# Designed miniproteins, single chains, continued (2): the designs that were tried, part 52

Each design is a single chain, and the fold is of that chain. pLDDT is the mean over its residues in the fold that is shown.

## One batch from the design tools (miniprotein)

Design m5889
Fold by ESMFold2-Fast:
Structure m5889 (fold): chain A 79 residues (1-79)
Amino acid sequence: MIKDPLMSPEEAAQRLYDGAKEEIERAKKLLKENGPKSKIASHLTAAYLLAVGAFLVSGDEERLKEVKKEVDKIWKEYE
């Protein structure tokens, strides 16, 4: 594995969580614009997987739960 000498596990986890939040915002924008459900589902899936990756690196279960709650909320609002 290539190690980034400037990236701590905390920094790696933060970048993954930031990516998850960006994917959630993309899903929210598509939902507001009545965009395709498949694209909304894709962004929500990416957000959840990024949050899971961040949890595996950091052990921060509460931040994973926050992302999951936002994903579930957006998915319910699409109906």
Scores: mean pLDDT 79

Design m5890
Fold by ESMFold2-Fast:
Structure m5890 (fold): chain A 68 residues (1-68)
Amino acid sequence: MSPEELYARLQELLGRIHEAIRARDVEGALALLEEADRLVDELEPQDPEFAAGLRAVLDEMRAAALAL
């Protein structure tokens, strides 16, 4: 995927993960987090600094989902 496509998909996934957490949908949130992790792994060789920042955000979201 191009970096621009990765950024767009990650932006959409972050919004969906937030909605799932707000809805207390643990299974849905974890599935979306798994997909986001895969996209961040693809982004890392192209933009490692941005990827590291996104991983921190995803870790916080995962902790929130698991605390539901």
Scores: mean pLDDT 83

Design m5891
Fold by ESMFold2-Fast:
Structure m5891 (fold): chain A 133 residues (1-133)
Amino acid sequence: MKKVLILVAVNEGLLNGKVVDPEEVAKRIAKRLEEEGKKLGAEVKVEIVFLKAEKLPEYVEKLLKENEADILVVVLIGGTITISPEDIKKKIEEIAKKYGVEPVIVTGAVSNEEELERLIEEAEKKLKEAIEK
């Protein structure tokens, strides 16, 4: 049975609460990915964090030290960030490699329901591929 650690990270202060509730968005992503992982026979642990995107690699390393995982799913949502999403992705991939964990990383901005569903579907597809390896 695969152990999956799911981290839904919200870039603090950049989501517009009038159009999108960042807490409800994070909860929906977390719930959908937990349900998909469990459906695929994985043991799933979910964490939601609100932080500056630049701090995400440090937080990921802390979680991997504290939790046993075969697969790490990171969903980073928010608006503009001061560090490139590709640079964050590379740093998380290097940390996951150090801990022997398979990384699944999805990043995106969510302004409406359609963007949220596309982000969730991308994350679910990548999670399924990682579990079925």
Scores: mean pLDDT 80

Design m5892
Fold by ESMFold2-Fast:
Structure m5892 (fold): chain A 90 residues (1-90)
Amino acid sequence: IEEKVKKILDLLIKAYDAGMPEEKVDELDELVAEAYEAYQEGKYEEAIKYLEETIKKLEELIKESKNPEVIATLREMKKVVEELKEEIEK
């Protein structure tokens, strides 16, 4: 869990460095932080909900982005978020 959260945060920094707007970076960071906080409190259903919102937001950002490096980074991030959700659902 913690390793995947760390990977998501690293990918978020990479997307920012590649040119993703700060406002969008902040929005994704907030969703991931809410998911992790819910997980730490034992609120697994709420954590899953925030991860689902993160996945939806990533899909939107991938569709609207014109930067290939940002798109590639967001796709990798979506994969890690999906893996994190699967681990919590177990």
Scores: mean pLDDT 82

Design m5893
Fold by ESMFold2-Fast:
Structure m5893 (fold): chain A 78 residues (1-78)
Amino acid sequence: PLPKSPEEQAERKKKAQELNDLVFGSLETQKAILEKLAEEEIKKAEEEGDEERKEKIEKALEKALESLEEAARRKEEE
C-alpha cells in the first residue's frame, strides 16, 4: 500500500526532517530530539501502565545521550 493520504505524507516528511536533524544537527539538537521522542514514548507507556517499557526507554535515552557525547568527544580529538 502506497501512502496516498496528505496526513501520511506529512508524517513521513516530519520523520525525514527529524532524522536529518538527528544525523546532521548539532549535539544539542540531537539531544533535544532524542529527549522529545523519549518523553512521548514514556507518556504512552504510562498511559498503558507499562512500567517495564518506561524503564527501557529511560535507559535507552541515557545510553543514546552517552553515545552522542562520546562521539562528539572523539571528533574533538581529531
Scores: mean pLDDT 73

Design m5894
Fold by ESMFold2-Fast:
Structure m5894 (fold): chain A 112 residues (1-112)
Amino acid sequence: SKAERMLELLRRLLAVFDELLRVIEATHNPSPEQREELLRLRVELGDYAREFEELIAQGKPMDEIKEVGRRALEVARRLIEFLRKHFGDDPEVQALIDELERLVAELEEVLA
């Protein structure tokens, strides 16, 4: 279903985000402020994914499910901008940014 596809995309966004955090911690020694922002964005994205799963489980209308998907997209876009600004010179980070952008585009299409 459309809701199942959105959930799959949100779960993939979280998985790519977790891989990005692993790469950044291993190779970039981020500042405390950068770590705080990354973890904050990860928590926000995780909270929306959980809310999304709960709305599907409760049989909520598609318009309500799409609204949560749009909020998750806003978090993903903020993450991409943050990563590009601070870590975009790393080819491994850039590859994961490209994957996030692809997932965002797919989620945007499903939300249309």
Scores: mean pLDDT 85

Design m5895
Fold by ESMFold2-Fast:
Structure m5895 (fold): chain A 56 residues (1-56)
Amino acid sequence: KKEKVIKLLKELLELVKKGEDLSKIDKVVQEIADLVNSEERDWVNEEYEKLLKEFE
């Protein structure tokens, strides 16, 4: 569901910001991939791009 995916996306970005181990980052990415079907890919990419603005 959307709120779980958004939570995982935020967790992913926090891990990246902290410079955490790639294995932890990959685990969260895998969890997102498991939850998202092809229909939801565009929506997930849009949310991820919005969150990436925080790195700029």
Scores: mean pLDDT 71

Design m5896
Fold by ESMFold2-Fast:
Structure m5896 (fold): chain A 72 residues (1-72)
Amino acid sequence: EEETREKLRQVIDLLEELGMSPETVAELRRLVDEGRYEEAKRKIAEILGLPEDTSVDEILAKAQELLARHRA
């Protein structure tokens, strides 16, 4: 639970740095804080164009890849 929460928070922080709207970032953080991890994960996967069944680790890796390209 704590590991999943921390990873989802890291993904949301990366998406915020990528220019995601403050409103969407706040919504995703609220879902994570409420323990709605599966709903937060599905929304993030949809935003990133990934399948709904994509693991949190795969989502985190994708967000890190996108940020690396954005910073380059």
Scores: mean pLDDT 81

Design m5897
Fold by ESMFold2-Fast:
Structure m5897 (fold): chain A 63 residues (1-63)
Amino acid sequence: MSDEEKKKLIEEAEKQTVREALQKPLSPEEAYELTLERFKELAEKKGYKLSMEEVREYIEKFR
Protein backbone atom coordinates (compact mmCIF):
# COMPACT_ATOMS: atom_id res chain seq x y z
CA MET A 1 0.00 0.00 0.00
CA SER A 2 1.45 3.36 -1.05
CA ASP A 3 1.92 6.30 1.35
CA GLU A 4 -0.68 8.25 -0.68
CA GLU A 5 -3.20 5.39 -0.26
CA LYS A 6 -2.42 5.17 3.48
CA LYS A 7 -3.03 8.92 3.93
CA LYS A 8 -6.31 8.72 1.99
CA LEU A 9 -7.55 5.79 4.12
CA ILE A 10 -6.50 7.55 7.35
CA GLU A 11 -8.38 10.70 6.23
CA GLU A 12 -11.54 8.67 5.52
CA ALA A 13 -11.24 6.83 8.87
CA GLU A 14 -10.84 10.17 10.69
CA LYS A 15 -13.93 11.54 8.89
CA GLN A 16 -15.93 8.54 10.13
CA THR A 17 -14.65 9.12 13.69
CA VAL A 18 -15.70 12.81 13.46
CA ARG A 19 -19.22 11.78 12.34
CA GLU A 20 -19.49 9.44 15.36
CA ALA A 21 -18.20 12.22 17.69
CA LEU A 22 -20.97 14.53 16.42
CA GLN A 23 -23.57 12.02 17.69
CA LYS A 24 -21.91 11.45 21.10
CA PRO A 25 -18.77 12.75 22.85
CA LEU A 26 -15.74 10.47 22.47
CA SER A 27 -12.69 10.36 24.72
CA PRO A 28 -9.31 10.65 22.93
CA GLU A 29 -8.79 6.90 23.53
CA GLU A 30 -12.23 6.02 22.11
CA ALA A 31 -11.62 8.24 19.05
CA TYR A 32 -8.21 6.60 18.49
CA GLU A 33 -9.62 3.04 18.74
CA LEU A 34 -12.53 3.91 16.42
CA THR A 35 -10.09 5.37 13.85
CA LEU A 36 -8.03 2.14 13.97
CA GLU A 37 -11.16 0.02 13.39
CA ARG A 38 -12.39 2.21 10.50
CA PHE A 39 -8.92 2.20 8.86
CA LYS A 40 -8.77 -1.62 9.06
CA GLU A 41 -12.28 -1.91 7.53
CA LEU A 42 -11.40 0.50 4.69
CA ALA A 43 -8.12 -1.35 4.00
CA GLU A 44 -9.95 -4.71 3.90
CA LYS A 45 -12.49 -3.22 1.46
CA LYS A 46 -9.49 -2.33 -0.78
CA GLY A 47 -8.20 -5.93 -0.54
CA TYR A 48 -5.48 -5.38 2.10
CA LYS A 49 -5.53 -7.88 4.97
CA LEU A 50 -3.97 -6.01 7.90
CA SER A 51 -3.55 -7.02 11.54
CA MET A 52 -4.53 -4.48 14.21
CA GLU A 53 -0.79 -4.10 14.96
CA GLU A 54 -0.07 -3.12 11.32
CA VAL A 55 -3.00 -0.66 11.37
CA ARG A 56 -1.60 0.97 14.52
CA GLU A 57 1.89 1.23 12.96
CA TYR A 58 0.48 2.90 9.84
CA ILE A 59 -1.52 5.49 11.81
CA GLU A 60 1.40 6.22 14.20
CA LYS A 61 3.74 6.77 11.21
CA PHE A 62 1.48 9.60 9.92
CA ARG A 63 0.72 11.28 13.28
Scores: mean pLDDT 77

Design m5898
Fold by ESMFold2-Fast:
Structure m5898 (fold): chain A 88 residues (1-88)
Amino acid sequence: KGKEYLEKEEYKKAIEAYEEEIKKDPNNAEAYANLGEAYLKLEEYEKALEYIGKALELDPNNKKAWEVLGKIYEELGDKEGAEALYKK
């Protein structure tokens, strides 16, 4: 949808908004998952993994965090690891 047209500058603004959300609620697993997705779109995979790890520490059942984690491993060339995370 409209998010598919988001460019790098728009992802940077989304990151700033999610960082402000986390400052208001440091236990917001969904905000951490959204940060991980935004960093993934910027190809900052280590930063994306850091935030997804935090999201899963706060909520191990966060579906978005697991989906983003799988995409990060796919981008890093670990498609088998990503498939294990998606299917199990």
Scores: mean pLDDT 75

Design m5899
Fold by ESMFold2-Fast:
Structure m5899 (fold): chain A 110 residues (1-110)
Amino acid sequence: MTLEEIRNAVREALVKAGFPEEKADEIADEVVQLLERSDLTPEDRAKLVLGATVALAKVKYGATPEQIERIARELAELLNKLGIKVSDEDVEQAVRLATENPEALYERLK
């Protein structure tokens, strides 16, 4: 899985969830930058892509609960198509953490 494939998946999920393309590109670029700083397994990388995307959408762009849920679902589907296994439990955990404590997701990336 390339960083370009991950960036494209993040961007597409955000646009499908109703984000303007400009904001989707900004979030996708930041998610890729966070991944470049992290020595993660492919499985943990997928979970952080999901978590970081929804956290950034909420914290920086004021995503609604409905948008967060849709972003998580669309992104999980796109990641699964790229061969990364993302479970329904991973989606639920990312949505819950992003809505209740988005800052905890940023700490995990340090």
Scores: mean pLDDT 76

Design m5900
Fold by ESMFold2-Fast:
Structure m5900 (fold): chain A 77 residues (1-77)
Amino acid sequence: SELEKDIEEIKKKIEEIEEEIKKLKEEIKKLEEENKKKPDKKIEEKIKELELEIGILEGIKALLEGILKLLEKKLKE
């Protein structure tokens, strides 16, 4: 059914966003370790940029999870 395909597509998009967030968090951790050894304003700015990107992705994920719940409810009637 079309509804089952939509559910699978949304789940895939959520998984892709979760993997992106994970990679960005790992990059932040590496930058924080680097900044701890040698403080640099450029590193601090890069961390803030990545944190903003994570925030945006978490917002998109929350919207997709909301859509997923509505679609799953429709599938179960």
Scores: mean pLDDT 88

Design m5901
Fold by ESMFold2-Fast:
Structure m5901 (fold): chain A 85 residues (1-85)
Amino acid sequence: MKKGRVVEITDEGAIVEVNGVKVFIPKEQVEALGLRVGDEVTVLKVFDTKLAIKRGGPLLTAVELEVAGKRVIGYVDPKDAEKLK
């Protein structure tokens, strides 16, 4: 399993860095879970699903993450998804 950390909190959500790859967690999940910069994140699963998290936005690959014993879905550029497997 690959591990990373929350490196930035923005108005749109959290940025997690895992093995040089940036994974995005939407703001609603950040607020619900109380995520903070420095929180350790474990990658559990990379899905084959591609979806847009914003209308007219890019297609992203869903990733299941664990932070402080809680499960969250993050999103990564499909080109970088292989580095998380």
Scores: mean pLDDT 78

Design m5902
Fold by ESMFold2-Fast:
Structure m5902 (fold): chain A 55 residues (1-55)
Amino acid sequence: MSEEEIRKGMEEVLKLAETDPRLAALLLEKMAEEVRDISPELAEEARRKARELLE
């Protein structure tokens, strides 16, 4: 998976957040763990967005 695919995946999950922010946060956390070895900075961004959705 490329960084572009990771960004696209994050964007799709963020669209889901409008309907189900809790599920979107869980998906972002899962994505962050899976992409940590590919892009640690995108993994951290995904975790940060997940935390923001649960505020």
Scores: mean pLDDT 79

Design m5903
Fold by ESMFold2-Fast:
Structure m5903 (fold): chain A 89 residues (1-89)
Amino acid sequence: MKAHIIVRVKKGYTEEALKALQEAGAKVLSVEERDDYVLIHAEIEGETPEDVAEKIRELIAKLESIPGALHPGLPVFPAYFSEFDVPLS
């Protein structure tokens, strides 16, 4: 099972975000630089929906631990198991 995620971080925190993604077992697909932020596209793979959800929770916790990288006003897109938003239940 595979989930696509998009992470928005401030410029200057790209390496820390990439490390967090790699620590969570995510495969980084692309990095898109914008004016005020960077979008990182990644895939998380797991055997079950629970495994994927746990990896995403671990990733979010690691991203939240990066000082100043994420703001409450900057959204992190939810995980997708496909291009379509399909419920995991």
Scores: mean pLDDT 65

Design m5904
Fold by ESMFold2-Fast:
Structure m5904 (fold): chain A 64 residues (1-64)
Amino acid sequence: MELPKASEEEIKRLKEEAEKLIEELRKNPSLELLLKIIGVIIRLVGEGATELAKELLKEAKEAE
């Protein structure tokens, strides 16, 4: 199954953004950073990357 080009680009961008936010959360835990990470995860689910979204959510919970 081929993903649309826009979805592939969006998924890559959202993954990179989530990873950056998780790294910041590890250094300086804050509710605002956690909420931003959740927002990116919701967007990933919207793009169909549900398994990746679940993985990133687990990483965020471990980082807090």
Scores: mean pLDDT 76

Design m5905
Fold by ESMFold2-Fast:
Structure m5905 (fold): chain A 78 residues (1-78)
Amino acid sequence: LRVSGSLPGANPGELADLVRETVERLGGKVLDSRPRPGSFSVDFETDVPPEEILRAVREEVTRRLGHLGEPRITVEEL
């Protein structure tokens, strides 16, 4: 699975780290993390449904960085 997203104005490292920590907390194994200005991509393996990962990541980003606006986050199978 891959979680990708963007939130203009977010620190690239902070956004990627938050997503990585959320995935790891749900029992996922992070394979690769690619922070970029205003965006990120995190590759991981998990037994958790993609919809649950998407929900948890969206909730954490909104809780921590909601003041920057609404994040665009997607989950895809690799």
Scores: mean pLDDT 75

Design m5906
Fold by ESMFold2-Fast:
Structure m5906 (fold): chain A 62 residues (1-62)
Amino acid sequence: MTRETLEKSAREDLAQMEELAKTDPVVREALERARERHGDPVALAVSALLEYAVEKTLQRRE
């Protein structure tokens, strides 16, 4: 495995999440938060996925 392979995979995952963000506000918020915290594509993708997974699993109410 190479860093370049991970970066390509992360960018593809981010693109798919951006499509999902058009219909799912949880995905949108996760992406926005990750973009503010990380500039690196891999770190950004991992952070966005973790935020999304936590929100969906816990299914927070008010």
Scores: mean pLDDT 72

Design m5907
Fold by ESMFold2-Fast:
Structure m5907 (fold): chain A 74 residues (1-74)
Amino acid sequence: ETAAGARGDAAMARFREELLSVAENEKDREIVEKYLAGQPLTPEELKRLAELLEKSDNPVLRQLAVHFRAEAEK
């Protein structure tokens, strides 16, 4: 496989796994899947994601939570 040769592929796979790991219920998983599919999220969905990621010990996910919170304000 060529995962090591494809930055976008490797980063996306890791990012996807980490995001899915924070989902506790089907509702949360639906929101994560919308984001991964590039669908526009509502401010409520962005706040939801930010709360889930904020609880994570992963610094990358915590940084992403800040971004989602800012986007939810718009």
Scores: mean pLDDT 73

Design m5908
Fold by ESMFold2-Fast:
Structure m5908 (fold): chain A 70 residues (1-70)
Amino acid sequence: KEELKKKLLELIGRILRIIGEIFDLERELAKAEAAGDKETAERLREEIKKLEEEKKRLLEEMKEIEEKLK
């Protein structure tokens, strides 16, 4: 049970870090779009998409661990 709690805390930490990264990238995307920098905007959208996919996988893993802790 303690090992599962440690994994849960690690996953929560990783998810929060990814959420912060997505927020920063969305802010930069808004700036790039306002500046008409299509190349930078395209790269940022791709990076955001990859982070959203990673976040989704980690959230699913977190749910599995939470279910085992119930």
Scores: mean pLDDT 83

Design m5909
Fold by ESMFold2-Fast:
Structure m5909 (fold): chain A 79 residues (1-79)
Amino acid sequence: MEKIKQGEELLKQAIAALEAGDYKKALDLAQQAIKLYKEAGVDSWLAYMALGAALIGLGKIEEGRKYLEYGRKLAAEKA
């Protein structure tokens, strides 16, 4: 439970960093959130979407697109 809460807080910070245009900070925070979610046995589609958006903001368009597609796939599997 604590790792999920920590992951949620880091994900909120990653999204705020994306909104501010701080793509490097968003990338680092999204990666940390994903790590915490994986340690808790959960995959967060939104964290992968944030990771993909940060990579695209840094000019890593193809790598970012890959993570956006993975996030969308996870979201669809939960519907």
Scores: mean pLDDT 85

Design m5910
Fold by ESMFold2-Fast:
Structure m5910 (fold): chain A 66 residues (1-66)
Amino acid sequence: DALAGLSEEQRKAIDEAFAHLSKSSPFPDQEILDALIQEAQDGAKTASELVSGAQRRLGDRVKEEM
């Protein structure tokens, strides 16, 4: 599983960031989760870093499709 290599602290940060983004973001829950997991794998450690990174990844995907 993509989460298997992550610490308990990182998993909790992902849960917190996901709860924030799933209510405020127009993206599907699965895309938000995938972006958060990728940010954590790339070294993001706090919920704030995960939120910022995931928002950037999701925004960049839309921009690249334009």
Scores: mean pLDDT 73

Design m5911
Fold by ESMFold2-Fast:
Structure m5911 (fold): chain A 90 residues (1-90)
Amino acid sequence: MRKAEEERRRREGERAKEETEAELRKLAAEARAAADAGDFAAAGDALARGMELGERKAKEYPLVAEEIKEVAERLGNEGLAHLNAALAAA
């Protein structure tokens, strides 16, 4: 009985991590497309939503929280670097 509940919580965490990573990648792609189009406000909003999503999901799924935060920070840093480069070129 104990193992089945632990396996369910682990599987839920792994699915939440995969779904969160997919959403974070979508937001990163939206931010990049907006920055490339010169819509820096939309790019910033997409990056902010990604950061909030990562933080929220890390709180909901403590077992995978560090992995979610790591992906959110990596994609956020990449997106911010791209946005800063686009702003510097404008």
Scores: mean pLDDT 82

Design m5912
Fold by ESMFold2-Fast:
Structure m5912 (fold): chain A 55 residues (1-55)
Amino acid sequence: SSREELQKKISEVNLEILAQMKAQEDPTASAADREAQRRAFFEELVKQIEELKKE
């Protein structure tokens, strides 16, 4: 059950970060700026997942 709960939390965090990335993405921004923003969101996703794994 703890493994299933962890997988569920990871999935929820992944969806939340992807939703935030999509909502904040500026379609008029340069490709480089958009890539930098996506990298920042992925770093936040990794951080959130690692924090969940420590529990």
Scores: mean pLDDT 74

Design m5913
Fold by ESMFold2-Fast:
Structure m5913 (fold): chain A 82 residues (1-82)
Amino acid sequence: MPTPEQIEVEAEVALAVMAASVARLLASRNELSEESKEILKEMEEAVRKAVEALEAGNLEEAREYVEKAFELFKRFLKELEK
């Protein structure tokens, strides 16, 4: 059985995956600046690395990439407001 910490990190990674999906959907429906496109790419890479770290059992690394993905998501949303 996974530990409570593993379940929490799995939930955090799932939320990051959903955030990336939302950002991709917004990207498909809006005209993006080059800055927004780069942020989206970096966020999708961070989410991929978070999933890989989680699958490898590296919970600390998975959390670091989740935090990075959410910071990039905030930047992406802020850039869309310009």
Scores: mean pLDDT 84

Design m5914
Fold by ESMFold2-Fast:
Structure m5914 (fold): chain A 82 residues (1-82)
Amino acid sequence: SIEELLRGLLLLAVAESTLWLVKTSAEGLSKEELELQLENAEELAKEAIEIFERLGDEKGVERARKLLEEIKKLRKEAEEKA
């Protein structure tokens, strides 16, 4: 449905915006704030994947999976920072 598509796109947009914020303001965020933002973005990206998979939107799935990989990479980098 269009409602499900809009939900998937909204979740993806929020997760992408969170990732951008973390990339541009990482130095100004505490380790706990960084982890919380990335954890939230990861959950939104996962939900978007499930929605796009149900809709058969292969491009949406690919975009959301790529975003999830970037989020996981940033989480590892955040854990490695002293």
Scores: mean pLDDT 82

Design m5915
Fold by ESMFold2-Fast:
Structure m5915 (fold): chain A 67 residues (1-67)
Amino acid sequence: SAVELLRETAKKLIEKAGDDPFELEIAEALIRMVAAVFLSDPSLSEEEKEKIREELERILKEIEERK
């Protein structure tokens, strides 16, 4: 699913960034871009888009906690 792909992509990017604030900033930008692509897809249901928004918010909070 789109939510699973976002979660897996975010996990890999965050793990590679570690605790480096600059790399975490890049990871955040890339994760936001991936989420934006899914949120702009008319083929995704509103329920799926809501899950993407919730997962994105969760991911962004994790990134901020690492900075």
Scores: mean pLDDT 85

Design m5916
Fold by ESMFold2-Fast:
Formats: C-alpha cells, sequence, structure tokens
Structure m5916 (fold): chain A 84 residues (1-84)
C-alpha cells in the first residue's frame, strides 16, 4: 500500500452535499492534472474517485480527496527540493 493509497482510503466524514457545478468539477480535475509527483495511474484513480463523489453530489468529499492528494504531492515536491 502506497502513502497515497493509504491517504485516499482513510475514512472521511463528508459535509452535507453541496450543489455541484460543472465549473467546480473541471477545477478539481484540473488540480489533479497539475499534481507533479503522482503517476498517471494514480491521477486516473483519483479522478475516478472524485467523479464518483461528484456524481453522488458529495462536493465536500471530492474537495477533501483533491486536498489530500495536493498535500501528498507537496510533500514529495519538498523532498525533491531538499535532496536536490
Amino acid sequence: MTLLEEIMSLPVEPLSPDFVEDAEARELLAEIERLRRLSEEEKEHLKKLVLQALERGDLAFARELVFRAEVYDGILRLKEVVLG
């Protein structure tokens, strides 16, 4: 199990579903594409989970998934900068 897989599998206490805008869905998918250290397979898996959350109207859960992935990507980027 990778650290990303572990982060994505953690239980999330979702807030009440918000109205899902097409623009918000596109922004979340664009944030996933901007991640630099995730593999293409990890990005596709994350997109699938985000789209499933959005399909059920769970914008809060979708945002949480992207936020966790951004934190993970940020940690990997910081390690690269520190190590050279």
Scores: mean pLDDT 69

Design m5917
Fold by ESMFold2-Fast:
Structure m5917 (fold): chain A 89 residues (1-89)
Amino acid sequence: MKEDLEEAVKNAEEAAKKLKQWAEQSKDEKIKKLYELISEAFEYLSKGDYEKAAELFRKAAELAEEMGYTELAKQLREFAEALEEKARE
């Protein structure tokens, strides 16, 4: 359980790092919005607001799905679900 959450955090951080590079190289406003949502989610996560972090990751997943980034959307949804479970504890 703890190992799964740590793995999910590392995967999300790696995805955010790659997305930042894409946002810097792209003039696509949707990619920038996706990165902003993920960045805000990590800010709330750092404050211990798991509920709000999960909500923002879900919004990011929806945007990623709309853009055709199906694998990224899946990872963001799985991470949001893990944070929702954490918030219920």
Scores: mean pLDDT 76

Design m5918
Fold by ESMFold2-Fast:
Structure m5918 (fold): chain A 59 residues (1-59)
Amino acid sequence: GLEEALARNDLALPAVREASKVIEENKDLTDPEKIRKVEEEAARRAQRALQEELERRRE
């Protein structure tokens, strides 16, 4: 599945996890405007998680 494909990118894994959590919490939404806001929130959380992972990997 999607999870298996994304597991090949360790750097993206925390970001995908946070984005998937936001989407899972809002999976019953059908309103395009509300879905767009959920996508924006997922993107923000994914970006934050990615930035934190990059900082953690600094040597």
Scores: mean pLDDT 69

Design m5919
Fold by ESMFold2-Fast:
Structure m5919 (fold): chain A 71 residues (1-71)
Amino acid sequence: MEAQLRRMLEETRRLAEETAEALVRAGVLSEAEAEEFVELARRLGEAVAAGDMETARELQRRIEELVTAAL
């Protein structure tokens, strides 16, 4: 199970990095905002994997605030 969980977290990180890159290319996020987005997404993935849904919801809200503020 740990190996599959690690793979899922790595895939989530890659998806977050690709999404951040696309948002920078679209002019929605700066490079610094994209780095924060990736870090928040990484922490969100870890919280979900740990079953910490309260922390996961808070991190999701922070990601939404970051993207909304950039628009």
Scores: mean pLDDT 77

Design m5920
Fold by ESMFold2-Fast:
Order: C-alpha cells, then structure tokens, then sequence
Structure m5920 (fold): chain A 80 residues (1-80)
C-alpha cells in the first residue's frame, strides 16, 4: 500500500511529473551546446545555473523553474 499523500503533495507531484516529462522532451530536442551547458551546471552542482538553462529550454520564467525544483527537493526530503 502506498503512503497517502496530502492533496497539496499530490498536486505538487503531478506538477513535477509533468515538468519532468516536458523537460525530457525538450532536452532530447535541444542543441548539443545546451546539453553540454546543462551537464556542466549539474557537474558543478550549480542549481541556479541549471534553473536558468531549464527556463531557457522550456521558454518559462526562471522563478517558475526554481519553484518546481524547490517543491521536488522538499517532497524528496519529506519522503527520506
């Protein structure tokens, strides 16, 4: 049996899932330069730069990406 998530956590999980799906599709279509920049940000643990690059890739505000990444991190921390 799964742990029952709150209604807020369920909505956050659905939002994160949709974000990941869109990001994966956009990443596969991205230029090699964009992929390299994302990889470098990940290797340097540069969350701010990663959020900026993801925002550029998806055509959404950086603040929106940062909010989704924060929700994903908080949800993961609560489960571990």
Amino acid sequence: SSFELSEEEKKELEEIGEFIRRLKEAYEKASEETKERLREAAENNDEEKAAELIAELLGIPKSTVEEILKKARELTEKRE
Scores: mean pLDDT 75

Design m5921
Fold by ESMFold2-Fast:
Structure m5921 (fold): chain A 98 residues (1-98)
Amino acid sequence: SAAAQRAAERAALIATLERMAATILPTFEKAIENAEKAGLDVKELAEFYIRQSEAAIALLREQAARLADSDPETAAALERVIAALEEVKARAEKILKE
């Protein structure tokens, strides 16, 4: 049915967001490690991740808020991506202070 198809498409989107949430922090950590090994400026990379995370968090919070009542499962998956981005931001800020 059309309803079953829409449910399957939503489940696929949620699964994609869950994979993003799971990979955001490890991807950041690997990027910092690779930059250090390559002799690149890790502070510039950390500043980039802070800016990108702040922009993404702001956008995703608006989307999650709009979906909270109509699609709470997708909103919850977006909140998990936001949590992963907040972790990246915190670790990147720590790199700038060390």
Scores: mean pLDDT 89

Design m5922
Fold by ESMFold2-Fast:
Structure m5922 (fold): chain A 81 residues (1-81)
Amino acid sequence: MLTKEEVEQILKDIESLVKEFPNLSETEQAKKVAAIGILLAAISISEPDNEELRKLLNDVVKAVNAGDYEKALELIKQIKE
């Protein structure tokens, strides 16, 4: 399972990636969306007993896949705070 430190690092990496989206081409955005989805899925699998966290992570994945990067950033900040 991922440690708390690894989860925190992944969330920081995802936030950084999403913040770059306005400066990226469509192709680069698609690649980073896929990477973000994989990272969020890893956190979700590592915390199966935390229903609230899993729901927030699932909502982030859905927002990212839908291209709603502003919503994704809001949810990520909610998870980190």
Scores: mean pLDDT 73

